# Ledger of designs, part 52: designed miniproteins, single chains, continued (4)

Each design is a single chain, and the fold is of that chain. pLDDT is the mean over its residues in the fold that is shown.

## One batch from the design tools (miniprotein)

Design m13795
Fold by ESMFold2-Fast:
Structure m13795 (fold): chain A 94 residues (1-94)
Amino acid sequence: MEEAIKETVELLLEISRSSEKLIEEMKKKGAKEILGRRTGEEARRLAESMLKRGESPERVAEVLRRIAEELRKMGLEEAARRAEELAREAEERL
């Protein structure tokens, strides 16, 4: 995996972990679903960017699955499911 892509994944995972406190706040307000949707959109944008840069579909899928695991750990089930779906789409040639 490229150094730039690895750093991007690590930063995204760190941001996800750092936002755990914000998710707890939003959970009380019932906005957790909205936050999950936004995070899923960012994962999609990342996948499209990686494919555009010529990364292999298998590499993109691996990155998205790691993101999905972190999102599940944070309780963002919708975003995690979306990231997993994007991983499968990437593996199926583009």
Scores: mean pLDDT 65

Design m13796
Fold by ESMFold2-Fast:
Structure m13796 (fold): chain A 100 residues (1-100)
Amino acid sequence: SHLDELSARAGELLERLQALKDELLREQTMEAVDRFVAEVRALAAENADSPALLRVLAHALGEIRRYVEETMEDEEVRRRLVEALTEIQAELEARLAALA
């Protein structure tokens, strides 16, 4: 069904995002932040036709941002990542508004 297909796609999206997050948190470098940001933008582009999947991505990025603000010890990496996540969330919200 359409709902089962969307649920499966959302699960795949979240699994890919979790893998990217785990790599980022393992490395905690500025280069890892740049890679994470590029990959997240690619995920958004792959799902640009699906408001439902873009909402899932936006929500998950908000949770990652909160986790990073609370737990990441490297102040410079944390600051850059929080800024990048805030920018991507704003970009996703603008895309979602255009699709409404």
Scores: mean pLDDT 86

Design m13797
Fold by ESMFold2-Fast:
Structure m13797 (fold): chain A 74 residues (1-74)
Amino acid sequence: KKELAEEILKRIREIRESYREEGEAAKDDPEAQEKLAEEIREEIRKAVSEALGKELSIEEAEEVVKEALEIVAE
């Protein structure tokens, strides 16, 4: 469980890091920030779905991420 949670969180960090420059460019643009947030959520959904071996919705993937954060915070 913990190893899988750490793997998921590592993939999420890599996704967020890949969008860091776009995030900096969008810091003063609320519409661009919202677009980036949507894109990041979709990439995270795909990464979590791949890690679990099943297709998840964005809401399902966000719940898995929340659970993973709780597991590694112990």
Scores: mean pLDDT 79

Design m13798
Fold by ESMFold2-Fast:
Structure m13798 (fold): chain A 95 residues (1-95)
Amino acid sequence: SLAQARAEAEAFIAQTDAEAAKLSPVEGRYLRLEAELKATRLLFDAEIAANPQYRDQIEALLAKQEAFLEGQITVSRNVLERRKKKEEEEAKKKA
């Protein structure tokens, strides 16, 4: 049901926030954005199942929301990868 999907999404986001709090701000942001994308997909799939007569309209909204979140995830991933490369370069200087 839509109510169950909402509860599952909220629980998943809360669990992800707890895990992200243990990480660096950059790593935490990346995890939160990935979780938001997964939760968004779950909620929109449940909305389509509840209101199949509005499928095309709901899918169009989902596509816009996914594109926005995927853009944010890409930026966050690039920041994380750049930090890993910098740490590898510093490790080489110590070796």
Scores: mean pLDDT 86

Design m13799
Fold by ESMFold2-Fast:
Structure m13799 (fold): chain A 80 residues (1-80)
Amino acid sequence: DAAAALAAAAAQQAAEDRRKEVELRMMEDVASLNPEGDKVKSVREQMQKIIRLAEQEGDDKMAEAYRRALELWLEEWEAK
């Protein structure tokens, strides 16, 4: 079914776009919070809680987007 294939492709594109937006916004917001040593830890813990809540609600895509954004932000911040 061409309509079903088109709908699936559109849904995947929307999910990808949403993930990128969440990633960018989270990184931008966290960077704007003037991350210092102790603040970085607090932000990490808050993001971990948000990820867990999203997972409990069954929003795996949102949970995965936040988890990945947090991981990238922490890697960049810690300069490992």
Scores: mean pLDDT 67

Design m13800
Fold by ESMFold2-Fast:
Structure m13800 (fold): chain A 68 residues (1-68)
Amino acid sequence: MEEEIRKLEEEHEKRLKKLKEEGAPQEEIYRAFFRGEQEILDLKAKAGLIGKSLLALGDELDEEIRRR
């Protein structure tokens, strides 16, 4: 399960990087970002990590927003 979460996180990062490299609109990048985060959260919930996922995701999102 942890390996599956890692793979999703890597795919999510690759998708965002590709969109940024292709010069996709900011709205499309945001949409892809939130969709990927939701998918990762769902997988973590299925693994029984929902509580930890929400706390970690909140902290990471707050940091990312602060960084742009």
Scores: mean pLDDT 70

Design m13801
Fold by ESMFold2-Fast:
Structure m13801 (fold): chain A 81 residues (1-81)
Amino acid sequence: SAIDELNELIRKAPNENERKFLLAAKIAVEDPSQFVTFLESLTGLKLDPSLPLEEQFREAARKLKVSEELTKRVLEILKKS
């Protein structure tokens, strides 16, 4: 399941920023609209709500310095949900 895959990635996360990104992605599996709100609450970042959801994910990943590989993997998991 998407939740199981994200839990594995969370356990393997090498730093706090990637862990926070993955926790927000896990919430987005149940409700994609909550991704921005949860990530902002966890990180203090401000994201542009006018951007499409996939672009918001990519912008968040860039600001948190999440690897391109992890970003692609998370987006793939979310598309399967």
Scores: mean pLDDT 79

Design m13802
Fold by ESMFold2-Fast:
Structure m13802 (fold): chain A 94 residues (1-94)
Amino acid sequence: MMEVRLDAPQRVRVGETISLTIRVTSPEVPKVTLSLQRPGEAPLPPLAEGLGHHHTVDVRIEEAGTYTFRAVAVSVIDGKTVERVAEVTVEAVA
C-alpha cells in the first residue's frame, strides 16, 4: 500500500518562489514525478522527477492565476505496480 502527500502554500504573490513538499509512504523506494497544470493551458513537462520518499521542489511563480500541482508516485510492491496521485492548488495574486 502506498500513500502520497503534496503540500504547498494556498496563496502566494507573483514573483515569489514557493516550496512544494512531496512525502510518500511506501515499503519500496518510489519514483516521484511532479507536474504543473494551469487553467486553459496544455499540461506542461514535469517540473521534477526522482527516486525517494521525500522531495522538495522550489517553483517561481511569475504570473497571476490558479496553479494545480500534481505529484505521481509509482512503486513495485509485491510484484505489482502501484500508483498514487496527489494534487494541490495554489492561487497567485499580483
Scores: mean pLDDT 82

Design m13803
Fold by ESMFold2-Fast:
Structure m13803 (fold): chain A 72 residues (1-72)
Amino acid sequence: HMEPLSDEEIEELRKEYEEKFGVKLSREQVRAILDIANAIEEVGLEIAREFVEQGKLKPEHLSPRELAALAA
């Protein structure tokens, strides 16, 4: 799994969610949301990495978000 975010990073993301969506979230709720998102993304990234390695999927076929995730 990806390295867990620091408390500082979680707090910044929590503030962003409150500003964007107007919802009060705890740090634990933000971590839970990220854990779910990371689990979904991890499966997709593993498949994408294998396709890139096999030459079936070129970097230009990926969105900037997908490219950033693969580079991490």
Scores: mean pLDDT 65

Design m13804
Fold by ESMFold2-Fast:
Structure m13804 (fold): chain A 103 residues (1-103)
Amino acid sequence: SVALKYTELILEAIERHPEAFSEEQQTVVRIILETLREHPDASNKEFTQLVNERYRKEFKSNWSDAEIGKRIRDLLLEAIDRVQALAERDPELAERLREIAEL
């Protein structure tokens, strides 16, 4: 799964450069990775529901599904930009990005 490999790459970047990522980004990436691993056959709708429910529980949020979805999307896009920037000074992350891009 490309989504699983990309999420694993972001987690690797967090483990190597924890100072570059917010606590919220780190938690959201963990939730996504665990949900992908626990429910590999989940539909996009089921996956989104499971991730949103874990976000609500973890952050004690009263936000709607749409608000949580937007927040998670914004956090992930920012994390992706961070991984790309870190790859300029981390050859191992650069190599992993190349491997995933060739899939």
Scores: mean pLDDT 84

Design m13805
Fold by ESMFold2-Fast:
Structure m13805 (fold): chain A 72 residues (1-72)
Amino acid sequence: SLPSQEEIDAAMAEAIEKAKTEPVAVVRRELPDGSTLVAVAVKDGDNILVTAVHLGPDGEVLSIRTREVPVP
């Protein structure tokens, strides 16, 4: 199944927080159904671009979600 919105938001929030101090931040979560949620955040000027990718058990891309957040 698809990851919950809560799980996606949590992974993205963690990646954004790490990206404040790291050039590229990666957060990976193994889901109970064998799929993987990967959130990648990169700092680009005054913004942080975060992308959450849901990968199936065989590594197929099931969904992609992107968000831009201003650097505090």
Scores: mean pLDDT 79

Design m13806
Fold by ESMFold2-Fast:
Structure m13806 (fold): chain A 62 residues (1-62)
Amino acid sequence: MAKLQELLADRPGYSIVEKDGVVAVMKGDETIIEVQNGLVYLYRSTGDAEFDLEVAKILSTV
């Protein structure tokens, strides 16, 4: 989680939401990436495939 927070610190408009064992990366009011029980669900691309991949990689790491 610390690495994800650091990654998002340089990107305004992004936030992390955690509820009921689910972690989501939001851009404004839109859910971009969600993680449940170590499984990654990508709902939207940020338009930056390398950033999308890096976020997913961090979220899937225990």
Scores: mean pLDDT 67

Design m13807
Fold by ESMFold2-Fast:
Structure m13807 (fold): chain A 111 residues (1-111)
Amino acid sequence: MDMEELLARARELAAADPELQAIIDAIRGPSAKELIESKDENGETILHRAAREGDAARVALLLDELSKDPELLKLASSLVNDEGLNAVQVAEKAGKEEAVRVLTTLAYLSK
């Protein structure tokens, strides 16, 4: 799948998902780092949860927004859950091939 096509489709889905739009707006705000470092009861960040669920569109939108700040993208990509897994490894363990592809493609392009 073309990443530009995936991002365009993801943006259309985000317009219909106020919760995802609120998360993206928070990443654009002054508390972006705090939001990215925030962990749930399983030690999972918002990126881990999107990867585990296999929501490639949500993953693509999160990474696209994070790619505007290389330090924030690096932080989000390096954080591990209670199992010691980063977002890519969570998606791999869950068998979410498209989410793995999005994570590896967008995270590597931001170097």
Scores: mean pLDDT 75

Design m13808
Fold by ESMFold2-Fast:
Structure m13808 (fold): chain A 85 residues (1-85)
Amino acid sequence: MPIEFVVEADTEKEALDKGIKKAMEALGADKAVPLGSSKLDGGRVAHAYELLKDGKKVGIASILISKDEKTGKYVARVRVYKLTP
């Protein structure tokens, strides 16, 4: 099952950085490698990261960033997929 969480920040970059940090903490990863990003409708941006621990892949993080029009904050919706042996 994926691990899911939401983080908020005042900027898109801060929301992404917080999302990556939480994804790494969820799997005990020490490195996140960008796999790619896509611009979506409504100004949303999707990012994918490969999560590594001691040089070995332990999972993948999917991060969707959007701006909350009610609060003016950036919201990162993070899904972490653990690699099962």
Scores: mean pLDDT 83

Design m13809
Fold by ESMFold2-Fast:
Structure m13809 (fold): chain A 64 residues (1-64)
Amino acid sequence: SPQEAQADSMLDNFRRSSGVLSEEELESMKRRILEWARQTLPPDVFDRLARRLEELMEEHKRRL
């Protein structure tokens, strides 16, 4: 679906950014994505995106 494609695009951008942005910048990016997604995406797509973003954020923190 277009909404799932948008969510996948946001996840891909977040993954790529994790290699160049600081933890603080990634937290800011995560909050901005979630704010947009909460207003724009269906609840099920939002829940999947939010869960995946949290997983990627925790994985980034473990590598620091």
Scores: mean pLDDT 82

Design m13810
Fold by ESMFold2-Fast:
Structure m13810 (fold): chain A 99 residues (1-99)
Amino acid sequence: AATAARRQRLRDIYREKLGLSDEEADEVAAAPTPIERIELLLRYAFKRVKAGEVTPENVAALRAYKAYLQEKIKRGVNPEEAQRELKEADELLDRIAAL
């Protein structure tokens, strides 16, 4: 009961404050570690920018995700996937700067 109530409150916060869908909020709230929650939040902000939701908050999250991807590459954690996502993030940031 207490754990379920805590997860529901986190889902409500993610939906209301961060604009996540019910499914995205559930996935973030279910993540077992704080780092995995941060990764999911950053990935969803990246998807929102790709969908055309260019807000200062989403742009800041995209820049944070870019920094996270650069760190993953340096550590050798899924470097090929991280390099592809980094290229996409750079292309999106360039498009935003051109607006």
Scores: mean pLDDT 73

Design m13811
Fold by ESMFold2-Fast:
Structure m13811 (fold): chain A 59 residues (1-59)
Amino acid sequence: HMSEEEKRREALQGLNDLLIQGMTLDEALAKLTGLGPYAREVIDRMAAGGRQGAAELAA
């Protein structure tokens, strides 16, 4: 019953949780890369959007 948008949101939450735990962006991306196409899409958007946005999410 989860929409594709909801799955993308879950992937983003997972990334944010890893960053909050003190992992670097590189470590968080490596751990999420196996979560499927939704996680990959979120990762691609962060890469395209730049590191500054990811840093703000980690704060």
Scores: mean pLDDT 63

Design m13812
Fold by ESMFold2-Fast:
Structure m13812 (fold): chain A 97 residues (1-97)
Amino acid sequence: DLKEQLKKYAQEAEKNINYILENTKDDKVLSAIFTQFQQSDPDNPESLLEAGKKSAAIAEQAGDTELAKQYEKLGESLAKMAELKKQIERLKKELEK
């Protein structure tokens, strides 16, 4: 079920976001990371995955390996959600023919 998969990745993304907000103490790091996601295309899985990887690199450079993993996972979850939304949209178009 595509809707159940979307819900699962949404829950994982929410967990990653909560960890990030709780554990990112440096406002400059947080601002740089928000910029990466703001510059991403929310409908493009590759763009979201790249934003996650760049955010992970920023966190790693700041010395937080665990935080870097959470940013990478967030990008992965958001990319999966974008792909599932594309699949749902394709199915809607098929049902309307």
Scores: mean pLDDT 78

Design m13813
Fold by ESMFold2-Fast:
Structure m13813 (fold): chain A 100 residues (1-100)
Amino acid sequence: MKQIVALKKVAKFYLEAAGLSLDDVEKLVSTEDQLLVKILKASDEEVQPLIEDFIATSSPEEVENFAKYLLIFARNLNDEEIEQAVTNFLTELGIKVPDD
């Protein structure tokens, strides 16, 4: 699976599980949640620059929290291909992926 496709599937699952629509962006209080909505609205070519900008402008703790959130929701989808694609993408960007 393409990494960007996996990321968009995870972001969509998160918003649906939370009962949020794309129109509920204003209700999102975390930078990580706002980034997930931006990923869903972005073209495939815009996704990596958005994440790179987030990494460049966020604290290390915010970046690690984003990785944890994304990986938790990828695991909750119970799709090994999605989890692997997300893990590989985060690692390629130099983000510290939590082991558990």
Scores: mean pLDDT 70

Design m13814
Fold by ESMFold2-Fast:
Structure m13814 (fold): chain A 62 residues (1-62)
Amino acid sequence: SRMDELIATTGLSERTIKSYDTDGDGNLDDAEWRSFVTEFQTSTGLPDDGVADEAVRAALKY
């Protein structure tokens, strides 16, 4: 599932990812995605501006 792929790719726990997916469909809205991207960028050493650029999407296996 997408949740398993996000866990495997980001190293974040299911609880952490699920907290950003408030509608539970495995899809993040713009606000949820921006929050998730910012924390992912911080954990991976990328610029933490909350912008989901191509590098972030590639790292998330988009």
Scores: mean pLDDT 59

Design m13815
Fold by ESMFold2-Fast:
Structure m13815 (fold): chain A 57 residues (1-57)
Amino acid sequence: SEAEQLLAQAEELFANKDYQGALDLANQALRVASGELLDRALDLAVQATEKLVEEKS
């Protein structure tokens, strides 16, 4: 599904420490995700946001 592809790309960006890119794709996944994919997108968006806040600190 589109949500699965967006999440896979977001997870790859997160692993490469592109937290802004990961957050952007996770937010796109939230628009099309449902059920377990919605939960995964929310979790990834939170984790990416936490990393971005840490980088600013």
Scores: mean pLDDT 83

Design m13816
Fold by ESMFold2-Fast:
Structure m13816 (fold): chain A 82 residues (1-82)
Amino acid sequence: GMMSVEKAVGLAIRAIGLILDARRTGDVRLVEEALELAEELARGGHRDLAIRVVEQVIEVARELGDDETVARAEELLEELRK
């Protein structure tokens, strides 16, 4: 079942908001939530949008030293690029 474009855009905007808040606060839980939204976008058929969110998650997780989230996001990115 493909997710609507309106819902996908809403989730992407929310994910970017979480990423910006994570950069400001250092709260790694916000990066993890953004990754979960990227996973939902991928399951909803919005692969390209999911890839964009995952790339931002990797960047911020590296800045915050969250090696576990970096590893999870890189695994998802590899899967999405296949």
Scores: mean pLDDT 89

Design m13817
Fold by ESMFold2-Fast:
Structure m13817 (fold): chain A 64 residues (1-64)
Amino acid sequence: NEEVVERLARYLTEEFGVPPEVARALAEAIVNGDDATALRLYLEGKITAEEANAAARLARELGV
């Protein structure tokens, strides 16, 4: 769902200062259940565990 991706990406950028391109990549990974991409972003140091957990909680609240 494109709307959920946009909302998650905006949340990550506004609350945590994640760059828009990284925020969108994480949001798409979460919505699609792509754990490999989410893990890769974490291992590359582009996101923190706190940011990933916050995004996952919001995604669950939004019905994904």
Scores: mean pLDDT 85

Design m13818
Fold by ESMFold2-Fast:
Structure m13818 (fold): chain A 78 residues (1-78)
Amino acid sequence: DLAAALAEAARAEAEARRLVAAEDYEALRSDPELRGALARLLREAPDDALLEALAKALGESVETVRERIFGERREALP
């Protein structure tokens, strides 16, 4: 339900921030839910460090990830 979904999203966001602080990009790469949480955090409050972490996790350039999240299409999470 909505409450459970919000609680799960909050847990994923907290875990994503923890992994970014630990520079554990392999863990971020292996879990699409954590990458989705990181992308949501970036849309809510843009942060260059979080953007760089997501780019490293995806193996893409910061410019490519920025376009995917904030570009013209602003489409679905990777």
Scores: mean pLDDT 73

Design m13819
Fold by ESMFold2-Fast:
Structure m13819 (fold): chain A 116 residues (1-116)
Amino acid sequence: SMEEIREKLERLREKLRRLIELLEEAKKVLPEELQPEAENLIAGAETVIMLIETALESEDRELIAAAARAARELAEAVIAFVERNKEHLPEELAKEIVELAREIGRLAEELLELVE
């Protein structure tokens, strides 16, 4: 239902905001040469939030699907980034970012099943 879609979009937006906070913390401890990639992931999360806000306003299933696909791609990129750079991150922070990204990916997949 559209109510279930709206609830999942709102939860996805909240998780993405938390992801931005954790990525900002990660950026503070990363080597200078890796900070641009972390900054790009933060910008990606901000872009997905904007797509979610547009989807919530429009209730357009194609826009909802686009937001969900973007969130899924971002989640995969974040997990890959953390796995490649584990040696530069506190273990607890790396684990929290990966777990949150997996939750984002799962919510995105659930949204896609509801609109496709």
Scores: mean pLDDT 92

Design m13820
Fold by ESMFold2-Fast:
Structure m13820 (fold): chain A 90 residues (1-90)
Amino acid sequence: MELEKKLKELAKEMAEAVRKMAEGEMKPEEARKRIKEAGEEMKKLAEEAIAEGVPKEEVEKLLKEAEELLKKEIAKLDKEKLAAAMKEAG
Protein backbone atom coordinates (compact mmCIF):
# COMPACT_ATOMS: atom_id res chain seq x y z
CA MET A 1 0.00 0.00 0.00
CA GLU A 2 1.31 3.45 -0.98
CA LEU A 3 0.29 5.03 2.34
CA GLU A 4 1.99 2.23 4.34
CA LYS A 5 5.24 2.66 2.38
CA LYS A 6 5.27 6.46 2.80
CA LEU A 7 4.52 6.31 6.54
CA LYS A 8 7.31 3.76 7.06
CA GLU A 9 9.73 5.95 5.07
CA LEU A 10 8.86 8.93 7.32
CA ALA A 11 9.37 6.76 10.43
CA LYS A 12 12.83 5.80 9.11
CA GLU A 13 13.65 9.49 8.50
CA MET A 14 12.69 10.26 12.12
CA ALA A 15 14.83 7.35 13.37
CA GLU A 16 17.78 8.55 11.23
CA ALA A 17 17.53 12.06 12.74
CA VAL A 18 17.59 10.51 16.26
CA ARG A 19 20.59 8.33 15.27
CA LYS A 20 22.55 11.28 13.83
CA MET A 21 21.82 13.29 16.99
CA ALA A 22 23.00 10.39 19.22
CA GLU A 23 26.20 9.98 17.14
CA GLY A 24 26.92 13.74 17.28
CA GLU A 25 26.38 14.11 13.50
CA MET A 26 23.41 16.47 13.99
CA LYS A 27 22.58 19.18 16.51
CA PRO A 28 19.64 18.32 18.84
CA GLU A 29 17.72 21.41 17.60
CA GLU A 30 18.04 20.28 13.95
CA ALA A 31 17.04 16.70 14.85
CA ARG A 32 13.93 17.98 16.69
CA LYS A 33 12.96 20.08 13.66
CA ARG A 34 13.31 17.11 11.28
CA ILE A 35 11.32 14.84 13.62
CA LYS A 36 8.56 17.48 13.92
CA GLU A 37 8.42 18.00 10.12
CA ALA A 38 8.24 14.22 9.49
CA GLY A 39 5.49 13.87 12.11
CA GLU A 40 3.50 16.70 10.51
CA GLU A 41 3.86 15.03 7.08
CA MET A 42 2.61 11.71 8.56
CA LYS A 43 -0.44 13.52 9.98
CA LYS A 44 -1.11 15.21 6.61
CA LEU A 45 -0.86 11.88 4.74
CA ALA A 46 -3.22 10.23 7.27
CA GLU A 47 -5.78 13.06 6.95
CA GLU A 48 -5.58 12.96 3.12
CA ALA A 49 -6.06 9.16 3.10
CA ILE A 50 -9.17 9.46 5.31
CA ALA A 51 -10.50 12.24 3.04
CA GLU A 52 -9.95 9.94 0.01
CA GLY A 53 -12.10 7.24 1.64
CA VAL A 54 -9.57 5.01 3.42
CA PRO A 55 -11.23 3.75 6.64
CA LYS A 56 -10.02 5.60 9.75
CA GLU A 57 -9.32 2.25 11.47
CA GLU A 58 -7.02 1.19 8.59
CA VAL A 59 -5.14 4.52 8.69
CA GLU A 60 -4.75 4.23 12.49
CA LYS A 61 -3.36 0.68 12.05
CA LEU A 62 -0.80 1.91 9.49
CA LEU A 63 0.22 4.79 11.79
CA LYS A 64 0.67 2.31 14.66
CA GLU A 65 2.83 0.05 12.44
CA ALA A 66 4.99 3.06 11.45
CA GLU A 67 5.31 4.02 15.16
CA GLU A 68 6.38 0.44 16.00
CA LEU A 69 9.01 0.60 13.22
CA LEU A 70 10.31 3.90 14.66
CA LYS A 71 10.49 2.36 18.17
CA LYS A 72 12.42 -0.67 16.84
CA GLU A 73 14.95 1.55 15.03
CA ILE A 74 15.43 3.79 18.10
CA ALA A 75 15.83 0.67 20.32
CA LYS A 76 18.96 -0.23 18.30
CA LEU A 77 20.62 3.02 19.46
CA ASP A 78 22.75 3.45 22.59
CA LYS A 79 20.32 4.64 25.29
CA GLU A 80 23.05 6.53 27.19
CA LYS A 81 24.10 8.41 24.04
CA LEU A 82 20.45 9.28 23.39
CA ALA A 83 20.02 10.54 26.97
CA ALA A 84 23.19 12.68 26.68
CA ALA A 85 22.03 14.20 23.36
CA MET A 86 18.55 14.93 24.80
CA LYS A 87 20.17 16.66 27.81
CA GLU A 88 22.14 18.93 25.45
CA ALA A 89 18.85 19.79 23.70
CA GLY A 90 17.61 21.26 27.02
Scores: mean pLDDT 77

Design m13821
Fold by ESMFold2-Fast:
Structure m13821 (fold): chain A 65 residues (1-65)
Amino acid sequence: MESKRLVEEAKRKIDEGDGVGAVELASRVAHLGDLEGVEELARYAEEKGDHGSAWGARRALEAAR
């Protein structure tokens, strides 16, 4: 699935400290309608201590509603 690929790329961005790139990819996942993938990204970012990326992912989820 395209959205799953973007989720994995966003996780990599979080691991690399690229929060801006991670949030941009989370927004793309939300636009594809994969809200579950965006929630997964928010949880992953929180587990890694990246609260900024987690917040950004939640905002992308809200914007998709």
Scores: mean pLDDT 81

Design m13822
Fold by ESMFold2-Fast:
Structure m13822 (fold): chain A 114 residues (1-114)
Amino acid sequence: SYLEEARKYRKEGNLVEHMRAFSKAQVEELKKKKPSNISEYILLAGSAIRSGEPKIAAESFRKLSELYKKKGDDKTAELFEKLAEAAENEDYNKMSEIADEGLRLGLPVPVAVM
């Protein structure tokens, strides 16, 4: 369904709606597969932001925070916890500020929140 919608918007030259529909398709596919690692949660969080689903992004950022804490990367874990709080509040300006600071510090920041 969302993939067919994305193809339609691509043919029409509507890149913004194409990317949104494609991102919704990615969210649904990742939810079906149940993300289990850092890369999958990063993809889910980014796709959720692009598809206008900040609550799903917040849940994914909290899981990323937990995974990085288990790996001993407390700085990246704190970054993702702050991103989760901003996403839960639908505060896109705060998410951008947190992402910019994370990028300045050389931390892994999802492109979708930059």
Scores: mean pLDDT 80

Design m13823
Fold by ESMFold2-Fast:
Structure m13823 (fold): chain A 66 residues (1-66)
Amino acid sequence: EELRDKADVAAAQGNFEEAADYYLEYGKKTGDPNAYWAASILYDLAGNKEKAEEARKFAEEVKKKQ
């Protein structure tokens, strides 16, 4: 899965916002709530609290559909 691989590489390089963007995209394509949670954590690490909160809301929405 290219997006997850790109996210992991970006995170390993300390590019947390870029890594979060890839996890957010991966979550949108797969509906995996864990991808949205990963994006939320990475956005928070990057200091982007607004996008972190947005990603958390996506994770909560997807979880409700179980």
Scores: mean pLDDT 80

Design m13824
Fold by ESMFold2-Fast:
Structure m13824 (fold): chain A 91 residues (1-91)
Amino acid sequence: SEVIAAVEALLDTLAAGDGNNLTLSASLVGAAATLVSLRKAENADEEKKKQSYEDTARLLETIARQAEEAGDEAAAAKAREAAEIARRAAE
């Protein structure tokens, strides 16, 4: 799944960052929880998948803001890209 791959790339970027920032730690937990939810949704019916992708896009937009506020522009960019991919998957 393109959405799962994008969230995994975001997780790798967040995990490579400085773990001393509380905002980055919250973003990492949020991204990990999103990945687990998406993997469960991949085997769901199409309507449930669309709902999961819409919710995922909103969460990823929040993670992008958190990463940007923490100064992690690379994670913010990957979160925005993942949000756009999730929005397209929901259509």
Scores: mean pLDDT 72

Design m13825
Fold by ESMFold2-Fast:
Structure m13825 (fold): chain A 87 residues (1-87)
Amino acid sequence: SMREEIRELLRRQAAVAGLPRSDAEIEQQVDRFLAALEEQKKLAAAGNEEAAKIIAEFEATFPVLRALLEALTPESLPELVALAEAA
């Protein structure tokens, strides 16, 4: 499901960044993202062309972003992980 795919993407992003995130924080981010998508889908259904474009672009790019993030590991991004932890 889209919820599971977004959850996995957020978990992977946290792991790559080396940042600690609780299950509650990840689920909160998933809920906020899905609520925003649902709002855009409702606007698109009501005839909003910009909202329809946003949904179409998301559906087209999401698999690419997921594949890119899955190719990254904390070990492959030591400099970015160190910078994120220093912030």
Scores: mean pLDDT 69

Design m13826
Fold by ESMFold2-Fast:
Structure m13826 (fold): chain A 68 residues (1-68)
Amino acid sequence: SKEELIEQFKKLVEEFKKAHPDDEALHAVLEHELERAKSWSTEELKETLKRLRDWLKKNFGLEFDLKV
């Protein structure tokens, strides 16, 4: 559901904050995108969340088990 995807997005943001606490600029960007994501369709949210997961893994080594 969209609500489950939003909860996964919240968890991904919190895991990034724990792993990279000093990246305040990216924390602000991720918080802003999370708020915007509440207005997206389920499909847009799902695809964006997959891309964000892959981007964070590639650029920051963040491992996240995304359920989509």
Scores: mean pLDDT 83

Design m13827
Fold by ESMFold2-Fast:
Structure m13827 (fold): chain A 108 residues (1-108)
Amino acid sequence: GSWVVRATLTLAGRLDAAGQEALAAALEEAARRAAAEAGLTPEAILVAVEREGDRTTVTVTVVLDGSTPEAQVEALAARLRRELPAAARAAAPGATVESVEVEVTRLP
């Protein structure tokens, strides 16, 4: 089994390809740092960027071993809610972070 922590950020403002790449890299680094600070070693960190007009949606997926205690998974989720919007604002200063949603799922 595994835990899946998925953070979805919505940003308003036009980002070119270079801006999208910088944002993705910054969020991947922030997620990796958040996991390390929570005492976790992720099995995978995946970042997907989707742009529709002047809106960009970034999905950061962190996969953890299913034996990871729920309290540590929730600590990671709380850290992602705090740290990913901050990293996005730093990486994409021309865009506005409109929302951040973090979901925790346990897979069999």
Scores: mean pLDDT 89

Design m13828
Fold by ESMFold2-Fast:
Structure m13828 (fold): chain A 74 residues (1-74)
Amino acid sequence: MRLSLEEFRERLEELAEEAKANALDEEVIQRVEDEMLRLYLEFAEQADAATVAEAHAYLQEVAREVKAYVDEAR
């Protein structure tokens, strides 16, 4: 599947929202983390190195935000 960087970001935002809505559900958080990683790996197979670097930076930012939110909720 071919995704634009914008579509990749939008899908990560949707996953982040699901994680935040279910911050106390460890099973949902783990599933979302797995889905974010799979989405990144699929995107990385089809994109150039510069675009992959931007996607990775965005994934790291979103992952940190979700972790902070979940940690605060607990």
Scores: mean pLDDT 81

Design m13829
Fold by ESMFold2-Fast:
Structure m13829 (fold): chain A 71 residues (1-71)
Amino acid sequence: SERRELARRGREFTDLPDLDTAVELARELSRQGLNAVTFTRDGTVVYATPDRRMRVFRPVDNGLELLGEGE
């Protein structure tokens, strides 16, 4: 089932041990032409786009705070 595979992949992308792992995974997915979202175990969010832009967010009480941008 595509839904089960997507849920499994979602877990693989939401329990990453550190920021470097989340960044590398997001870069790999964005190189494949995908919008990528990865999460560390502490909830830090990495968003990468196919144009090689990357943004890092941290969780806050009512949302996400932008920590930085890169390529």
Scores: mean pLDDT 69

